# Ledger of designs, part 46: designed miniproteins, single chains, continued (4)

Each design is a single chain, and the fold is of that chain. pLDDT is the mean over its residues in the fold that is shown.

## One batch from the design tools (miniprotein)

Design m13674
Fold by ESMFold2-Fast:
Structure m13674 (fold): chain A 60 residues (1-60)
Amino acid sequence: EVPEVLRRAIEAIRERDLDRLDEELWRLHQLGHTELATEVGRLVDAGDFEGALRLLEEAL
């Protein structure tokens, strides 16, 4: 489940689909990965899409 959510979040960032990203980060939070979801959201809000992608890829 977590690897699938991470892959979908990565695709959402690549496509700049922020609505889909928010849904995947919510799922990640529900799966107990609150810290990761929060940090990815912070990076995206700051415009650091490469940092967000790296963080998600390292979690895979």
Scores: mean pLDDT 82

Design m13675
Fold by ESMFold2-Fast:
Structure m13675 (fold): chain A 55 residues (1-55)
Amino acid sequence: SKELEEAKKLIEEYASEEGREQAMKELDKLVEEKDWDSLKYKSEAAIRNVKEAAE
């Protein structure tokens, strides 16, 4: 999804090395589980959290 791709891009650019690995694994897990509602929520939350940390 578009939100997933944007979340992954922001995580790679701004998150700490360990936080980036954990966040990516969580998103990939939701994709495998086909939990699209949680995936959208987590992707949007990841974008917000990365933006807050970057400020």
Scores: mean pLDDT 66

Design m13676
Fold by ESMFold2-Fast:
Order: C-alpha cells, then sequence, then structure tokens
Structure m13676 (fold): chain A 60 residues (1-60)
C-alpha cells in the first residue's frame, strides 16, 4: 500500500521503528474515520516533525 511504501522509505532515511509505528497508527486512525478532525491533523503533523528531527539527528 502507499502508506507501507512511505513508511519503508522513512525507515530507510533513518526513522526509528517506534516512530514508524506511531506514523502508521495515526494514519490508520484517520483513514478509519468518515471525517478528519483538526486534532487528527495536529497529531499527524507532530509525528512528521518527530520523524524529520530524528532523520536530521542521524545525519549530524
Amino acid sequence: SPIDELAEELKKKGASDELIEEFRKVVQEMLAKPQVTLEDVERFSEVLKKIAEEIKKKRE
């Protein structure tokens, strides 16, 4: 699936399994709803920020 492909790509770039599982959980919860809420967008944004920061730290 596109989500699994994106998760694998983020893992290759240095994201931890823990953050990848958090990412999958947030996306799965959003897709299970008929309506995406502002809180869902906030959670998704927060997970992406954590992944980006972890990837940056692993580079330098």
Scores: mean pLDDT 79

Design m13677
Fold by ESMFold2-Fast:
Structure m13677 (fold): chain A 77 residues (1-77)
Amino acid sequence: MVEELIEKGREAYKNGDYEKAVKYFEEAIQKLEELGLEDPRVYNLLAEAYRKLGDIDKAKEYFEKAQEITRKLVKEQ
């Protein structure tokens, strides 16, 4: 389940295991894509994990993806 993967990723992140956190968050994204769903929370968490790993380019990419999804969920101006 997507929520179980997100929780496992958060636990790994809290333990300082950012590589494991990335893997769980990437699996959560894959499951969301299979369901035709988008969740900006997972992309933000993935961006934070990549930032902790020092992969600034990937962190920026996933943060921008989270912002794009958030804009789609906001009511029109």
Scores: mean pLDDT 82

Design m13678
Fold by ESMFold2-Fast:
Structure m13678 (fold): chain A 94 residues (1-94)
Amino acid sequence: MSNRELLNRAIGLALRAIGLLFDYELGADPEELRKEMLELARELVELAEELGNEEAKKRAEELIKELETAKPEELPELIERLIELAMELMKSIP
């Protein structure tokens, strides 16, 4: 896979995570938001694995576990962590 394709995937994931934060502020359904966050976290696992970034993969897997048990009021903090991880993966691409 080209570095451009990996970078575009990372940027797309970061933008999707930012969009979820706006959805939360606009009163989106917490369970629908959680489903979208879980999908995003799984895509972060796949991207981290393709990049060979074992630390990022572990962080994404930990986010999946936390998302499965998180209360609705905890979702914004988890969205911020998804944004941070996506941005760190973006910076790790040569």
Scores: mean pLDDT 86

Design m13679
Fold by ESMFold2-Fast:
Structure m13679 (fold): chain A 98 residues (1-98)
Amino acid sequence: MQEERLEGFLLGLRGTSTSEVLANMNPEAVEAAFEGALVASMITMMVTVELERETIEEFIEREVERFAEKFNLSEEQTERLREAMREFLEEEIEERKK
């Protein structure tokens, strides 16, 4: 249950959620995938409007804590979520500089 929500969120964050993948997930994981996609969109927008890196990282920390509580994640799962969101930020910054 907790792992399924985290994996759903990460699929949404990475943009790898297809209709076929979502159709085979439980409803809570599907909801998490949409929330991950929303967070990805927010990070992309913040990078696009050139917000200070510190502001974007503060947003990420708030979202990590929010979803860790919402999904009842372990410390290890919370760190995995934090790493994934920070990796997404680095990728978005790199793509914008190309």
Scores: mean pLDDT 79

Design m13680
Fold by ESMFold2-Fast:
Structure m13680 (fold): chain A 63 residues (1-63)
Amino acid sequence: MSKEEEARLALVKGVNYYLEGDYKKAAEYFQKAADLAREAGNTGLSTLAQNLADEAKKKYEEA
C-alpha cells in the first residue's frame, strides 16, 4: 500500500471517529493522515488533514 493510500485510510478513520464524537481519536487519525500525505508529497491532502486535526483538537479541548 502506498503512503497516499495509507493517508486516505487514516483520513476515513478520522472522519468516522469525528462523526461518533470521539474528537481525540479523530485528531490522532487526522494527524496521521497529514503526516503520511506529507511523506507521499501530496500537499493538498496534507493541508486538508492537518486542518481537520486542528479542528478535532479544538473540539476535544472544548469538551
Scores: mean pLDDT 84

Design m13681
Fold by ESMFold2-Fast:
Structure m13681 (fold): chain A 58 residues (1-58)
Amino acid sequence: SLEDMLAGAEKVLASRDLTLLRVARHELEELLKTVSGEQRERVEALLAEIDRVIAELE
């Protein structure tokens, strides 16, 4: 489900594992193509946080 995917991405974000973060970024970018409205805003917010953490770790 969307909730399971978002929960998984939050877990990856907390791990600060660069390899897992890059995988989660790709998965969320693909998910953005299929979601709209409130769901899209949630995915975009999480993707922005993942991008921020990746930039910090690089």
Scores: mean pLDDT 84

Design m13682
Fold by ESMFold2-Fast:
Structure m13682 (fold): chain A 94 residues (1-94)
Amino acid sequence: DLVERVEEAVDALIEVWKETNPKGFEYFEKGGEKYIKYNVAEYNRDKPSPLVEKTVTLTELKREILERMLEEAEKLNLDPEVIEAIRELLEKYK
């Protein structure tokens, strides 16, 4: 099932990101929701630090990854079944 494979790939990517950036990636729970705090490069030459700290819910992070996967899949003209699997997961993470 392509939907399950795409979901597994997103989860695996997040785990690899956590393992390779242990000091730049923090998981915490607040009010029953899971949050992720991470550093991202904000392209602003006028700032002394190129990294900005962001806090998002796990659902929001998964949605951002899926949106980028969808853009790349459409750009690379991947099979319609792959594109539909990504869209189905995006609806799940609304």
Scores: mean pLDDT 72

Design m13683
Fold by ESMFold2-Fast:
Order: C-alpha cells, then structure tokens, then sequence
Structure m13683 (fold): chain A 72 residues (1-72)
C-alpha cells in the first residue's frame, strides 16, 4: 500500500541519523495499518535495516512488535 511504502521510505531515511524516529514511525504505522501482512513487512524490514545500521535496541523494539503481530 502507499502507506506501507511511505513508512518504509521514511524508516530508511531516518535509520542512520535518527534511529529512535525510525522506530517510532515503524511502530505507529504498523499499529495504524489494518492489513497485518503490511504491518509485518514494515516492522520486519525496519528491524533488519536498524540492525544493519548498528542500532540493536531500536531493532529489537520493532522485532518484538513483529513477533506480536505474527502471533495474533
């Protein structure tokens, strides 16, 4: 969706300079998305990107939310 695409682009832009903001965008977008598969893609992609950028703490928060959506 356009919302998923915007969120993933924003997370990619913020991941290096503002990892806390990237995490916030990922969590808020996933919560707002009605499609759980779209939420899973946003959270999963965000977690992988933040981990690749070296921010393990913010990546873990997105990974935790990803697991919660998958378990539902």
Amino acid sequence: SAEEERARAAIAEMASSSPEEARRIGLETAKALTDPEAAIRVLGAGAVLLLAKGDEAQAEELRRAYEEVRAA
Scores: mean pLDDT 84

Design m13684
Fold by ESMFold2-Fast:
Structure m13684 (fold): chain A 69 residues (1-69)
Amino acid sequence: MTKEELRKSAERYRKMAEESKDPILSEAYRQAAELDEKAVKGEISPRQAAVQSTSILLRAIGDLIQKEL
């Protein structure tokens, strides 16, 4: 996996955070972008970034489903 793909992933999450009107989703995407940025810098592995980002996003989706009454 290239560093360029990680950088593009981070940019995409940043854009999703900006475009999301829901604060829970916006915050989750922002945190996912930060994890990809850490992986680009070599501070964490790409696998760790992917696992943690997935966990954050699944938690956010769960919270949104709870709001669907």
Scores: mean pLDDT 80

Design m13685
Fold by ESMFold2-Fast:
Structure m13685 (fold): chain A 68 residues (1-68)
Amino acid sequence: MERILEILKSTDKNGDGKADVLAAAQALARELGIPFSEALEALMSADPNSDGYVDVDKAAEVLAEKFG
């Protein structure tokens, strides 16, 4: 969980607790070796508004349940 959270925070340029879905998926694929498509799917499931941003804490929880 901690490593996933750190990666997501690194893509939160504004520090508002929300990460760009595409940037987060790319960072997870690069850092953890998770297939981009699988990371993107998990992040999209945490974005019910489909606004392209996810809450960092919620995204980290979903990703940890699926991959950690």
Scores: mean pLDDT 75

Design m13686
Fold by ESMFold2-Fast:
Formats: C-alpha cells, sequence, structure tokens
Structure m13686 (fold): chain A 57 residues (1-57)
C-alpha cells in the first residue's frame, strides 16, 4: 500500500473531498491527476479526494 501523512488540517468544501487533520495517516488508493488523489483516512475509515500537496510520503 502507498501510505502518506497529512501535513495540514483540511476541511472539505464538497462531499467528494476527504476531511483530514495534520498527522493523519492515509492510504493512497488512486492518483486522479497531478493535483488530486483518492485516499482512505486510516483513523476514520473514510474515503475521498485530497490535494496531493497536503501529503508527505
Amino acid sequence: PVLAVVTVDWAPISPEELAVRAGDRVEVLEVVDADWVRARNLATGEEGLLPRALLEF
């Protein structure tokens, strides 16, 4: 699995986006484009879209 750490809190503005907090661990499920990934938050089990720039691999 591709694991990454969230670097900053992110509140979604659309229902497709994933809510995360700094320090959350996520599994990257799909690279959607250059700016966005689909990920699962390992703390909550929720899935959604996240800006790639928020992630540290």
Scores: mean pLDDT 81

Design m13687
Fold by ESMFold2-Fast:
Structure m13687 (fold): chain A 80 residues (1-80)
Amino acid sequence: MEEKRKEADELVERAFQAIKEGNYPEAARLLAEAAKLYKESGDEKRFNTLLAVGSILAAAAYLEGREDVAEEFNKAIKEV
């Protein structure tokens, strides 16, 4: 499961880059895929951490009045 964990780590880096670029739908998709790969690799700690990160990002977006961004992260969390 080393390959899945490495791929998940790379997806997390790409997700934060997408957030920096303002591409929230892509960031949500990448975080969901990374969480799925961590789950499949048995890395429950990283999986649960990404779910928490996604929830925090959704809450932060909602508080900023960015409901579309909050919905993208909530959808991503639900899909994993």
Scores: mean pLDDT 80

Design m13688
Fold by ESMFold2-Fast:
Structure m13688 (fold): chain A 60 residues (1-60)
Amino acid sequence: MSPKVKKALFEFGDAITDARSVEEVQKAAKEVYEKWKDKLSPEDLKQFEEAVKGAIQGVE
């Protein structure tokens, strides 16, 4: 795992700490994605997208 995707995932995790809805998770994911999309490889972006899907499934 690259240092860049680790940092993006950390920022995403921090942003969703108090998320209580799918919409809140998606908003946080979009903000982190826009910041990092030009700095991450396609493989790193796939890892980020998989983390977002997992977070969405974890929210009730």
Scores: mean pLDDT 78

Design m13689
Fold by ESMFold2-Fast:
Structure m13689 (fold): chain A 59 residues (1-59)
Amino acid sequence: GPSLLDLAPEEDRKKAQELIEEGRKLIKEAKTPEEVARGIGLILRGIGIATQGVLDSQR
């Protein structure tokens, strides 16, 4: 179904996807809780970029 990423402008969507993918990769490869936290931080940053992109594009 439609996601926040589908509503964002292409540039913001691409940057958000790259950050979310990097965060997911860090979580998958994580060996410590600190590495998991870093991965989560990247995912949240990506979501923030997508959200800001949607707010900027509104239509």
Scores: mean pLDDT 79

Design m13690
Fold by ESMFold2-Fast:
Structure m13690 (fold): chain A 73 residues (1-73)
Amino acid sequence: SEEEKKKLIEELKETGEKLLEAIKNRDVEKAEEYKKKLLEIVEELKKKGVPQEEIDKLLNELKKKAEEIQKEL
């Protein structure tokens, strides 16, 4: 269970980085694909009992990076 949560958190971070790269490259199709994947991982984390505060911290970090990239484009 704990190992499964750790893998999901790693997958969320990896998917987030791929989403940021797609946004940077203006690849709308890939950005939508990774955004959908990210939301699926978030749902799984919630179902596995990962604290909301931890999920929010990860998502807020990605959101700040995405906003910064969009301002540069």
Scores: mean pLDDT 82

Design m13691
Fold by ESMFold2-Fast:
Structure m13691 (fold): chain A 111 residues (1-111)
Amino acid sequence: SLADYLREHFRKGEVPEEVKKAIDEAAEKLRSLAEQTPNPELQEVLREAADAFETLKEVSGEDVPEAVHLVAGRFATRLRELYEKGADPEEVARLVRFLSEVAGKILEALK
C-alpha cells in the first residue's frame, strides 16, 4: 500500500499539532466520502487515500512536503483512471479539488 511505502521510505518523526489536525480532518472527510459514494472502486481509493494521509503523521516534518506531493500525485492518478473507466465526472472533479485543498492546507500548516 502507499501507507506502507511511506513507512519504509520516509524518516519517522512527529508533525506539528496544526499539521496533525489538517491530516486528521482530511482523513475523516475522505472516509465519510467513501461511505457516501455508490462506486465500490471509488470507496476503495478513498479509504486508501485516508490511510496514506494518516501515515503522514508518522513522517518527519522536514519530509512532509515530499510525502504530501507523493500522496496527492498518486491519488490524482487513481482518480483520473476511475474517470476514464466511467466514474461520475462531477464527483471526480470535487475529489480532485478536495485533494488539492487538503494538500495546500497541510503544507500551509508547516509554515
Scores: mean pLDDT 84

Design m13692
Fold by ESMFold2-Fast:
Parts: sequence; C-alpha cells; structure tokens
Structure m13692 (fold): chain A 88 residues (1-88)
Amino acid sequence: MEEEVEEFKKRIERMKAELDRIEAYLDSQDSLTPEERFELEVRLALIRMEAAVGLNIAKQKNLPEEIIKEYEELIDRASALEARVREK
C-alpha cells in the first residue's frame, strides 16, 4: 500500500506541475495563436483523462481520501484551464 500511494503521489505532483506551468503561461499571454491553443487543449485533455483514470483506480483501491481529493482537484483545475484556453 505505501509503495502504491507513493506512485500515485508522484503522478499527482507531475500533473500539478504541468497545470501550474500551463496556468503561468496563460497568465503571461494576452492571446493565443491557433497552434498554441490546439497544443494547450490537447495537453489539458490528456491531463484530465489521466486524472480521471487515476481517480477511478484510487477509488477502486480504497486509497486515502487525500489522494482521491487531489485527483478531483486536478480534474477541476484542468477543466477550468480548458475554459480559459477557449476564451483566448
């Protein structure tokens, strides 16, 4: 269980870091090129998908509530950033 929890934590931290980078990039840009928008939409969709799969596995394995909450927060953040990308 401890080793499994550590693997999920590493995946969560990686996804958080990527979302933080995307958010910082969006905050620095007034508008996006069509290519930048497409790249960010694809990246965010992949993060959201990975987080959704991770959430389902975490629930199936009855992992700690903190892990489940982190995945739910990642899905919400990715969705919010996807909306921001569409507005630019």
Scores: mean pLDDT 84

Design m13693
Fold by ESMFold2-Fast:
Structure m13693 (fold): chain A 68 residues (1-68)
Amino acid sequence: GPVDEAEVKEAIGLIYLGIGNILERQGKFDEAAEAYEKAAQVFEESGTPDGPRLAEEARKKAEEVRKK
């Protein structure tokens, strides 16, 4: 079946968000922040209805992690 390019971008964003979570759990806060920032960029560019919300959530995670 057809896969929407926007949905593929959202899935890529979720993968980066997952990478950020793993890095944060390992105490790699700078690398986690970079992964979260990449997730936010991909979500912003996704064009899905949830994209803007997920991007904001990822940006907040990046900011919180950089404070550690």
Scores: mean pLDDT 84

Design m13694
Fold by ESMFold2-Fast:
Structure m13694 (fold): chain A 91 residues (1-91)
Amino acid sequence: SKLLELLEHDARTAIELAETAENDLDRLILGGTLTTMIKMIENNLDKLSKEEAERALKLAREALEAARPHLSEEQLKELEEELKKLEEKLK
């Protein structure tokens, strides 16, 4: 689906941003990219097959793990909790 293609692009962008993050602006953009990605998954979860939803959540998890060293404790906690809630909905 086009949504999965966009999420794959966003995940790659987040990972690349994480590898090159050097300043507060880069970290802010990285956090915003992850937040937008997770919100896109949440808002479209009912439109995805279970397999597509699982793939989307895996992409978000990979991006979050790459970004972990660059995120504030507050932002990391918020993103982890939102992602966990989405993962629980697929059980």
Scores: mean pLDDT 81

Design m13695
Fold by ESMFold2-Fast:
Structure m13695 (fold): chain A 55 residues (1-55)
Amino acid sequence: MVIEGDETAPLEEFERTVEELGRLIGEVLSPEDYARLRAGLDDRLAEQRRRVEAA
């Protein structure tokens, strides 16, 4: 998919998706990689929040 800018979904749903994905990914990734990925996802979520609130 080349279209990734469909921000019609509410931030709440995005947060839930990140949480759910983190749980599933934790089952697949090594513990250290999972921790790193979680931190990165959280950072990305915070950035998305700022963009939404700035709009």
Scores: mean pLDDT 68

Design m13696
Fold by ESMFold2-Fast:
Order: C-alpha cells, then sequence, then structure tokens
Structure m13696 (fold): chain A 85 residues (1-85)
C-alpha cells in the first residue's frame, strides 16, 4: 500500500541519516571538524526528507500513534543535528 511504502521510505531515510550522524560524531572525535560538518549537513537533509515522508503517512492515517511518535523522534534528531552545524 502507499502508506506502507511511505513508512518504508521514511525508515530508510532516517536510518541513512543516523549512519551519517554516527560517522560525523566519529570524525569529530578524531578532530576532523570539517568532515564532521559535511556529514551532519547530509544527515540533516535525510532527516528533513524522512519528516516529509512521515507527514505524508500521517495525512493518510492522522491518528496513528506510532507514526506520531516516529515523527517526534526524527524532529528531535533534526534539532540536535542543527545545533551541531
Amino acid sequence: SELQELKREASVLYTSGSILYAGAEFERSLGRDDVAEELYRKAEELYEQAIEKLKQALSIEPDDKELQEDLETVEKKLKEVRELI
């Protein structure tokens, strides 16, 4: 279904963003601040895309508690990454 595809796409985008976020944290721990910033910016873009997919899913099922919680989780991660750039 369209809803299942949106959930899957959001999950892939969030996972990909989280991998880049972890990579940025690792690079920063090595003193490679410029590389870390590039990875944080890419994670930011992926989190923004995940949020758009979750909002589209919520437009189909607005009362889905799990989707609401997933959206809040990704929005929190987006705020965290923006503070690091």
Scores: mean pLDDT 92

Design m13697
Fold by ESMFold2-Fast:
Structure m13697 (fold): chain A 76 residues (1-76)
Amino acid sequence: MRVSEEDFEAEVYLALAEIYLAIGKLDESRGNTEAAKDAYKKAIELAQKAIELSTNPQIRKDAEKVLEEAKKALEK
């Protein structure tokens, strides 16, 4: 098997984290500040879960980027 079940689950969480990060950016661009904050918080939770589940360095690196970007957006 090319990918373990844990790495597959981590990729799903990473994909969801990236989607919520994009939703947050879109809501922010539309002036929906509260919706953007909620989306960024969700992206943080999902990215943290991806990091927790994966030993794959690429998945971890990508999840850490989402986590950092969402945290910076939330705290501005």
Scores: mean pLDDT 81

Design m13698
Fold by ESMFold2-Fast:
Structure m13698 (fold): chain A 71 residues (1-71)
Amino acid sequence: SSSQQSDQLFSQAQQLAQQGDQAYKQGDYKKAAELYRQAISLYQQGALLRGQPPVETPDLEKKAKEAEKKA
C-alpha cells in the first residue's frame, strides 16, 4: 500500500540523514551534502504518497547548504 511505501521512504530518509551526519563529522562534505539532499527527496516522496503537503525539513536544508559550502 502507499502507506507502507511511504513508511519505507521515511525510514530510508532518516538513515540517509544519519549517514550524512557521519560523513559531515568525517569531513566528507560532498558526500554529506549528497546524502542530505537524498534524504530531503525521500521525505518529499513519502509525503506525496500519503497525499500530504511536502514535509518541511529546514534543518536538513541548512545542513545540506553548509556541507555544500565546505565541499
Scores: mean pLDDT 85

Design m13699
Fold by ESMFold2-Fast:
Structure m13699 (fold): chain A 65 residues (1-65)
Amino acid sequence: SEAERLLKKALEAFSNGDFDKAIEYLKEAVKVAPDNERIKKVREQLADYLKKLGFEEEAEKIKSL
């Protein structure tokens, strides 16, 4: 699905340390599938991880999608 494709791209970008790119892919995934539970869980996990690393603004962007 389109949402799964975008989620995969977000996770790949995140793994490469490209957090801004990962956030943009997550934003598009949420637009395509706003009620997708997997996307919600991934968003929460990534936001918590970024907050722990000190990337407060990026974490908030993910939580506000």
Scores: mean pLDDT 82

Design m13700
Fold by ESMFold2-Fast:
Parts: sequence; structure tokens; C-alpha cells
Structure m13700 (fold): chain A 65 residues (1-65)
Amino acid sequence: ATRKAAIEIQAIAMSIATGEKVEIREVDGVMELTITVSTDEKEKIAQEEGKSLEALGAKVTIKRK
């Protein structure tokens, strides 16, 4: 579906912007994304990108290492 493709594209953008791997899983038609970041700067980038993903209907979890 177009919305799923948009979420996947934004997840790739988040991965490029942070340099970190984004894990994607689909649960009951909801796209759940998890990213682990090692710095405050990367966490801020992940939060900003995560807002765009949440606007598309995804659930975003940001973890610190």
C-alpha cells in the first residue's frame, strides 16, 4: 500500500540521517519502528524523523545505548 511505502521510505531517511539501523516490524497493520542511538545528537535527529513517521501512522521507539 502507498502508506506502507511512504513509511518505509521515511525509515530509510531516518537510518541515513542517524547512521543507525532502523528495525521495522508490522503488527496488526501498524508499522512499528525501533532505532538505537549512541549520542544526544542522533537521539534529537531520531526524534525529529520519528515525528514524520508517527504522522504517517507508524509507532516509533527510540533506544539509547
Scores: mean pLDDT 81

Design m13701
Fold by ESMFold2-Fast:
Structure m13701 (fold): chain A 78 residues (1-78)
Amino acid sequence: MTREELEREVNRALADIYSYLAKKALEQGDDETALSYLRKVLELGDPEYARQVAEEFARLAEKKGRTDLAEEIRRLLS
């Protein structure tokens, strides 16, 4: 395993952790913390994975009646 391969695996694992923390923050009503962690996922994860996570979060926000948050999450994908 090269250094580049290891860094890629570490970044993917960190993205998974931040995704989980963002979901917990969203469930607790901490929208700012949820967005902060989601931005870290977008920075560290693969573009396709990051897009899937962001879409999942946007749907979850809509289900909780937080339409403004869902719109802001989708804006991060632009």
Scores: mean pLDDT 78

Design m13702
Fold by ESMFold2-Fast:
Structure m13702 (fold): chain A 101 residues (1-101)
Amino acid sequence: SMAEIADELVALIKEELEKREDIEVGPVERLGDGVYSFVVTDKKTGAKFPFVLTVESENKVSITFANGTVKVVEGESLEEIARKAAKVIVDYVRKAVENSE
């Protein structure tokens, strides 16, 4: 089902984020069907970056950050999408930390 696909994709994204030594992943909260909130913390600064994941299909997810930035990720497998989504999130956090106080 789409709900099972969304839960699996979110779990894979969390797993990919947890592989990073420079960030910490907080608890995942389900806001609705295919909609999840996360907070990632930059370990060096303690800065927190909340974002919302919307699972649009088995091959497409959108990531909305607190500043209103939206990033769309597409792939041919859940594993590919999870790796791409985690990279987008990490790149956003790194850029925000490097270019902000």
Scores: mean pLDDT 84

Design m13703
Fold by ESMFold2-Fast:
Structure m13703 (fold): chain A 76 residues (1-76)
Amino acid sequence: SPKEELIEIAEDVVKALKRLKVSREGALNAFRAIRDEAERLGVKIPGFDEALERIRGLTPEEAIEVFEKLVEEMKK
């Protein structure tokens, strides 16, 4: 399903972010790319814009954790 496709893409992004030790801006750009992919697939991610706003004040590692939790919530 489109939702399952988005979850797989997002999980791969999270793994890449953790492996590459990206900057905060790199993490934010990756999250925005997932938002754009969600729009392409017609999948609504509840709380995504609120999560994106919250991560502005976080470290890259904390931002990745917030995003990973959001992806896990999408699986439910």
Scores: mean pLDDT 78

Design m13704
Fold by ESMFold2-Fast:
Structure m13704 (fold): chain A 57 residues (1-57)
Amino acid sequence: SMATEEAARRAREASAAGEGEKADRANLYGSGGVTYAAQGDAERARELVERAEEAAK
C-alpha cells in the first residue's frame, strides 16, 4: 500500500541521517520499519520510523 511504501522510504532516510551512536540506533529502528512495511504492517512500520527519526536527532 502507499502507507507501507511511505514508511519504508522514511525508515531508510532516518537510518542514514544519524552519526555515530545516533546512526546505529536510527539504523536499528529504521531496519525494523522497513521489515514491517515489507510485511504490510503500516502502523508498526510508522512507529519504528518515528523512533528512528527521533534517534537520529
Scores: mean pLDDT 75

Design m13706
Fold by ESMFold2-Fast:
Structure m13706 (fold): chain A 66 residues (1-66)
Amino acid sequence: SALEALGQAFKALKEGKIDEAVKYAEKALASGDPRLRARLAEFVRKLRELGRDEEAERLEKMLNSL
């Protein structure tokens, strides 16, 4: 499910597995579920805090299409 994918994204992010985290976040975004918007925005913010601005911008573009 999209919610499970988002959970996996945050778990991978906490483990420093940024590429894996981004992949799971993209799966959550692909669901088109607007209820996940706030949590996905939080994920993007955490990526920026970690200095991963390129990945954050890519996901933010996808998020803005929800």
Scores: mean pLDDT 83

Design m13707
Fold by ESMFold2-Fast:
Structure m13707 (fold): chain A 97 residues (1-97)
Amino acid sequence: SHMEEEAKRLLEEAERLLKEAEEKLRKAEEALKKGDKEKAIELAKEAIRLAEEAIRLAMEAMKLTTDKELILRAIALVLRAIGIIYDAELLIEKAKE
């Protein structure tokens, strides 16, 4: 359906944002290891923003479809995003020590 195609598009964008968030978090971890606390915090905050946007898009997709496969995909993306936010917040706390 038209709404199902829109749901798929939103999930593809959410997945793209999560890949970018994971890359930002990885760079934040490397910056922290090198002693660049300010850069680590900046990159971790960017990862949080991208993950929060991915959650928003995945939740919008769930409103547009009754397809079980797409709903499960959206739930998986939300859980992945929550994990990124958690790891990024821990990194920010460690960087402020």
Scores: mean pLDDT 92

Design m13708
Fold by ESMFold2-Fast:
Structure m13708 (fold): chain A 66 residues (1-66)
Amino acid sequence: EAEEAVKKAIEYLEKAKEALEAGDSKTAMEYLMKAGEYYKKAKELGADVSEVEKLAEEIFSKTTRI
């Protein structure tokens, strides 16, 4: 279901963030790909993905400079 896809996307984004903090780019990429799959599914199903987008923005802002 759409809501579960949103939840999974958030979960994988959090795991990707932890992997990035640990310097494990390979694991982070795998989690980001999983998060992207669930984000795409949730968006396709018409779910509110605002929370997923907010978390992703925070992770990318933390990883890259402005």
Scores: mean pLDDT 77

Design m13709
Fold by ESMFold2-Fast:
Structure m13709 (fold): chain A 75 residues (1-75)
Amino acid sequence: MKLKEEIKKVLKKYGLSDETAERVADAVIRAYEEEGLTPEQVAKAVRNGLRAMGVPEEKADEVAEEIKKILEKYK
């Protein structure tokens, strides 16, 4: 699925492992497509999740913003 691959590419660009990128991308797809969350709500969840994993706030915010833009493109 193109959406999942684009999300994984962004996560890997910011230094996340392939395994972590896969898990986060799956969670994003579930939240957006299955749970019906808005791009803004998904971005907030991504930011909070990355920060909980020890990603610095500034980097977590940048990743969340890029994912939000991807989701807005695929709505």
Scores: mean pLDDT 81

Design m13710
Fold by ESMFold2-Fast:
Structure m13710 (fold): chain A 119 residues (1-119)
Amino acid sequence: SIESNIKEYEKRLAEDPNDATAWLNLGKAYLEAGKYEEAIEYYEKAAALEPTAEVYANLGLAYLELGEYEKALEYAKKAAALDPNNPLTALVAIRLARRYESLGDLEKAEEARALARQS
């Protein structure tokens, strides 16, 4: 269960707070539970230890779910810069493009869409 996964990663982090993979996985569990602010906090811990395209793509997804589109775009760009073929970055980019189009921001919609074309 999500709760079982959270408990396991919290236990690992109590023993080793420098486990970047455990922070990333704890963030993913909170994201799956719909707890986006907590997921962001844990992803930021993971990024501080080991910045990866996967961590930045997950930060982008969490900010997108919160409606923080500017931050979501910023993290999608950081993820694409590290790995232009990351499929989660493409997913975030496509969803951001649709949101910016619905807001009438065609320039940012195209900017987001360009990130999806790099994967």
Scores: mean pLDDT 88

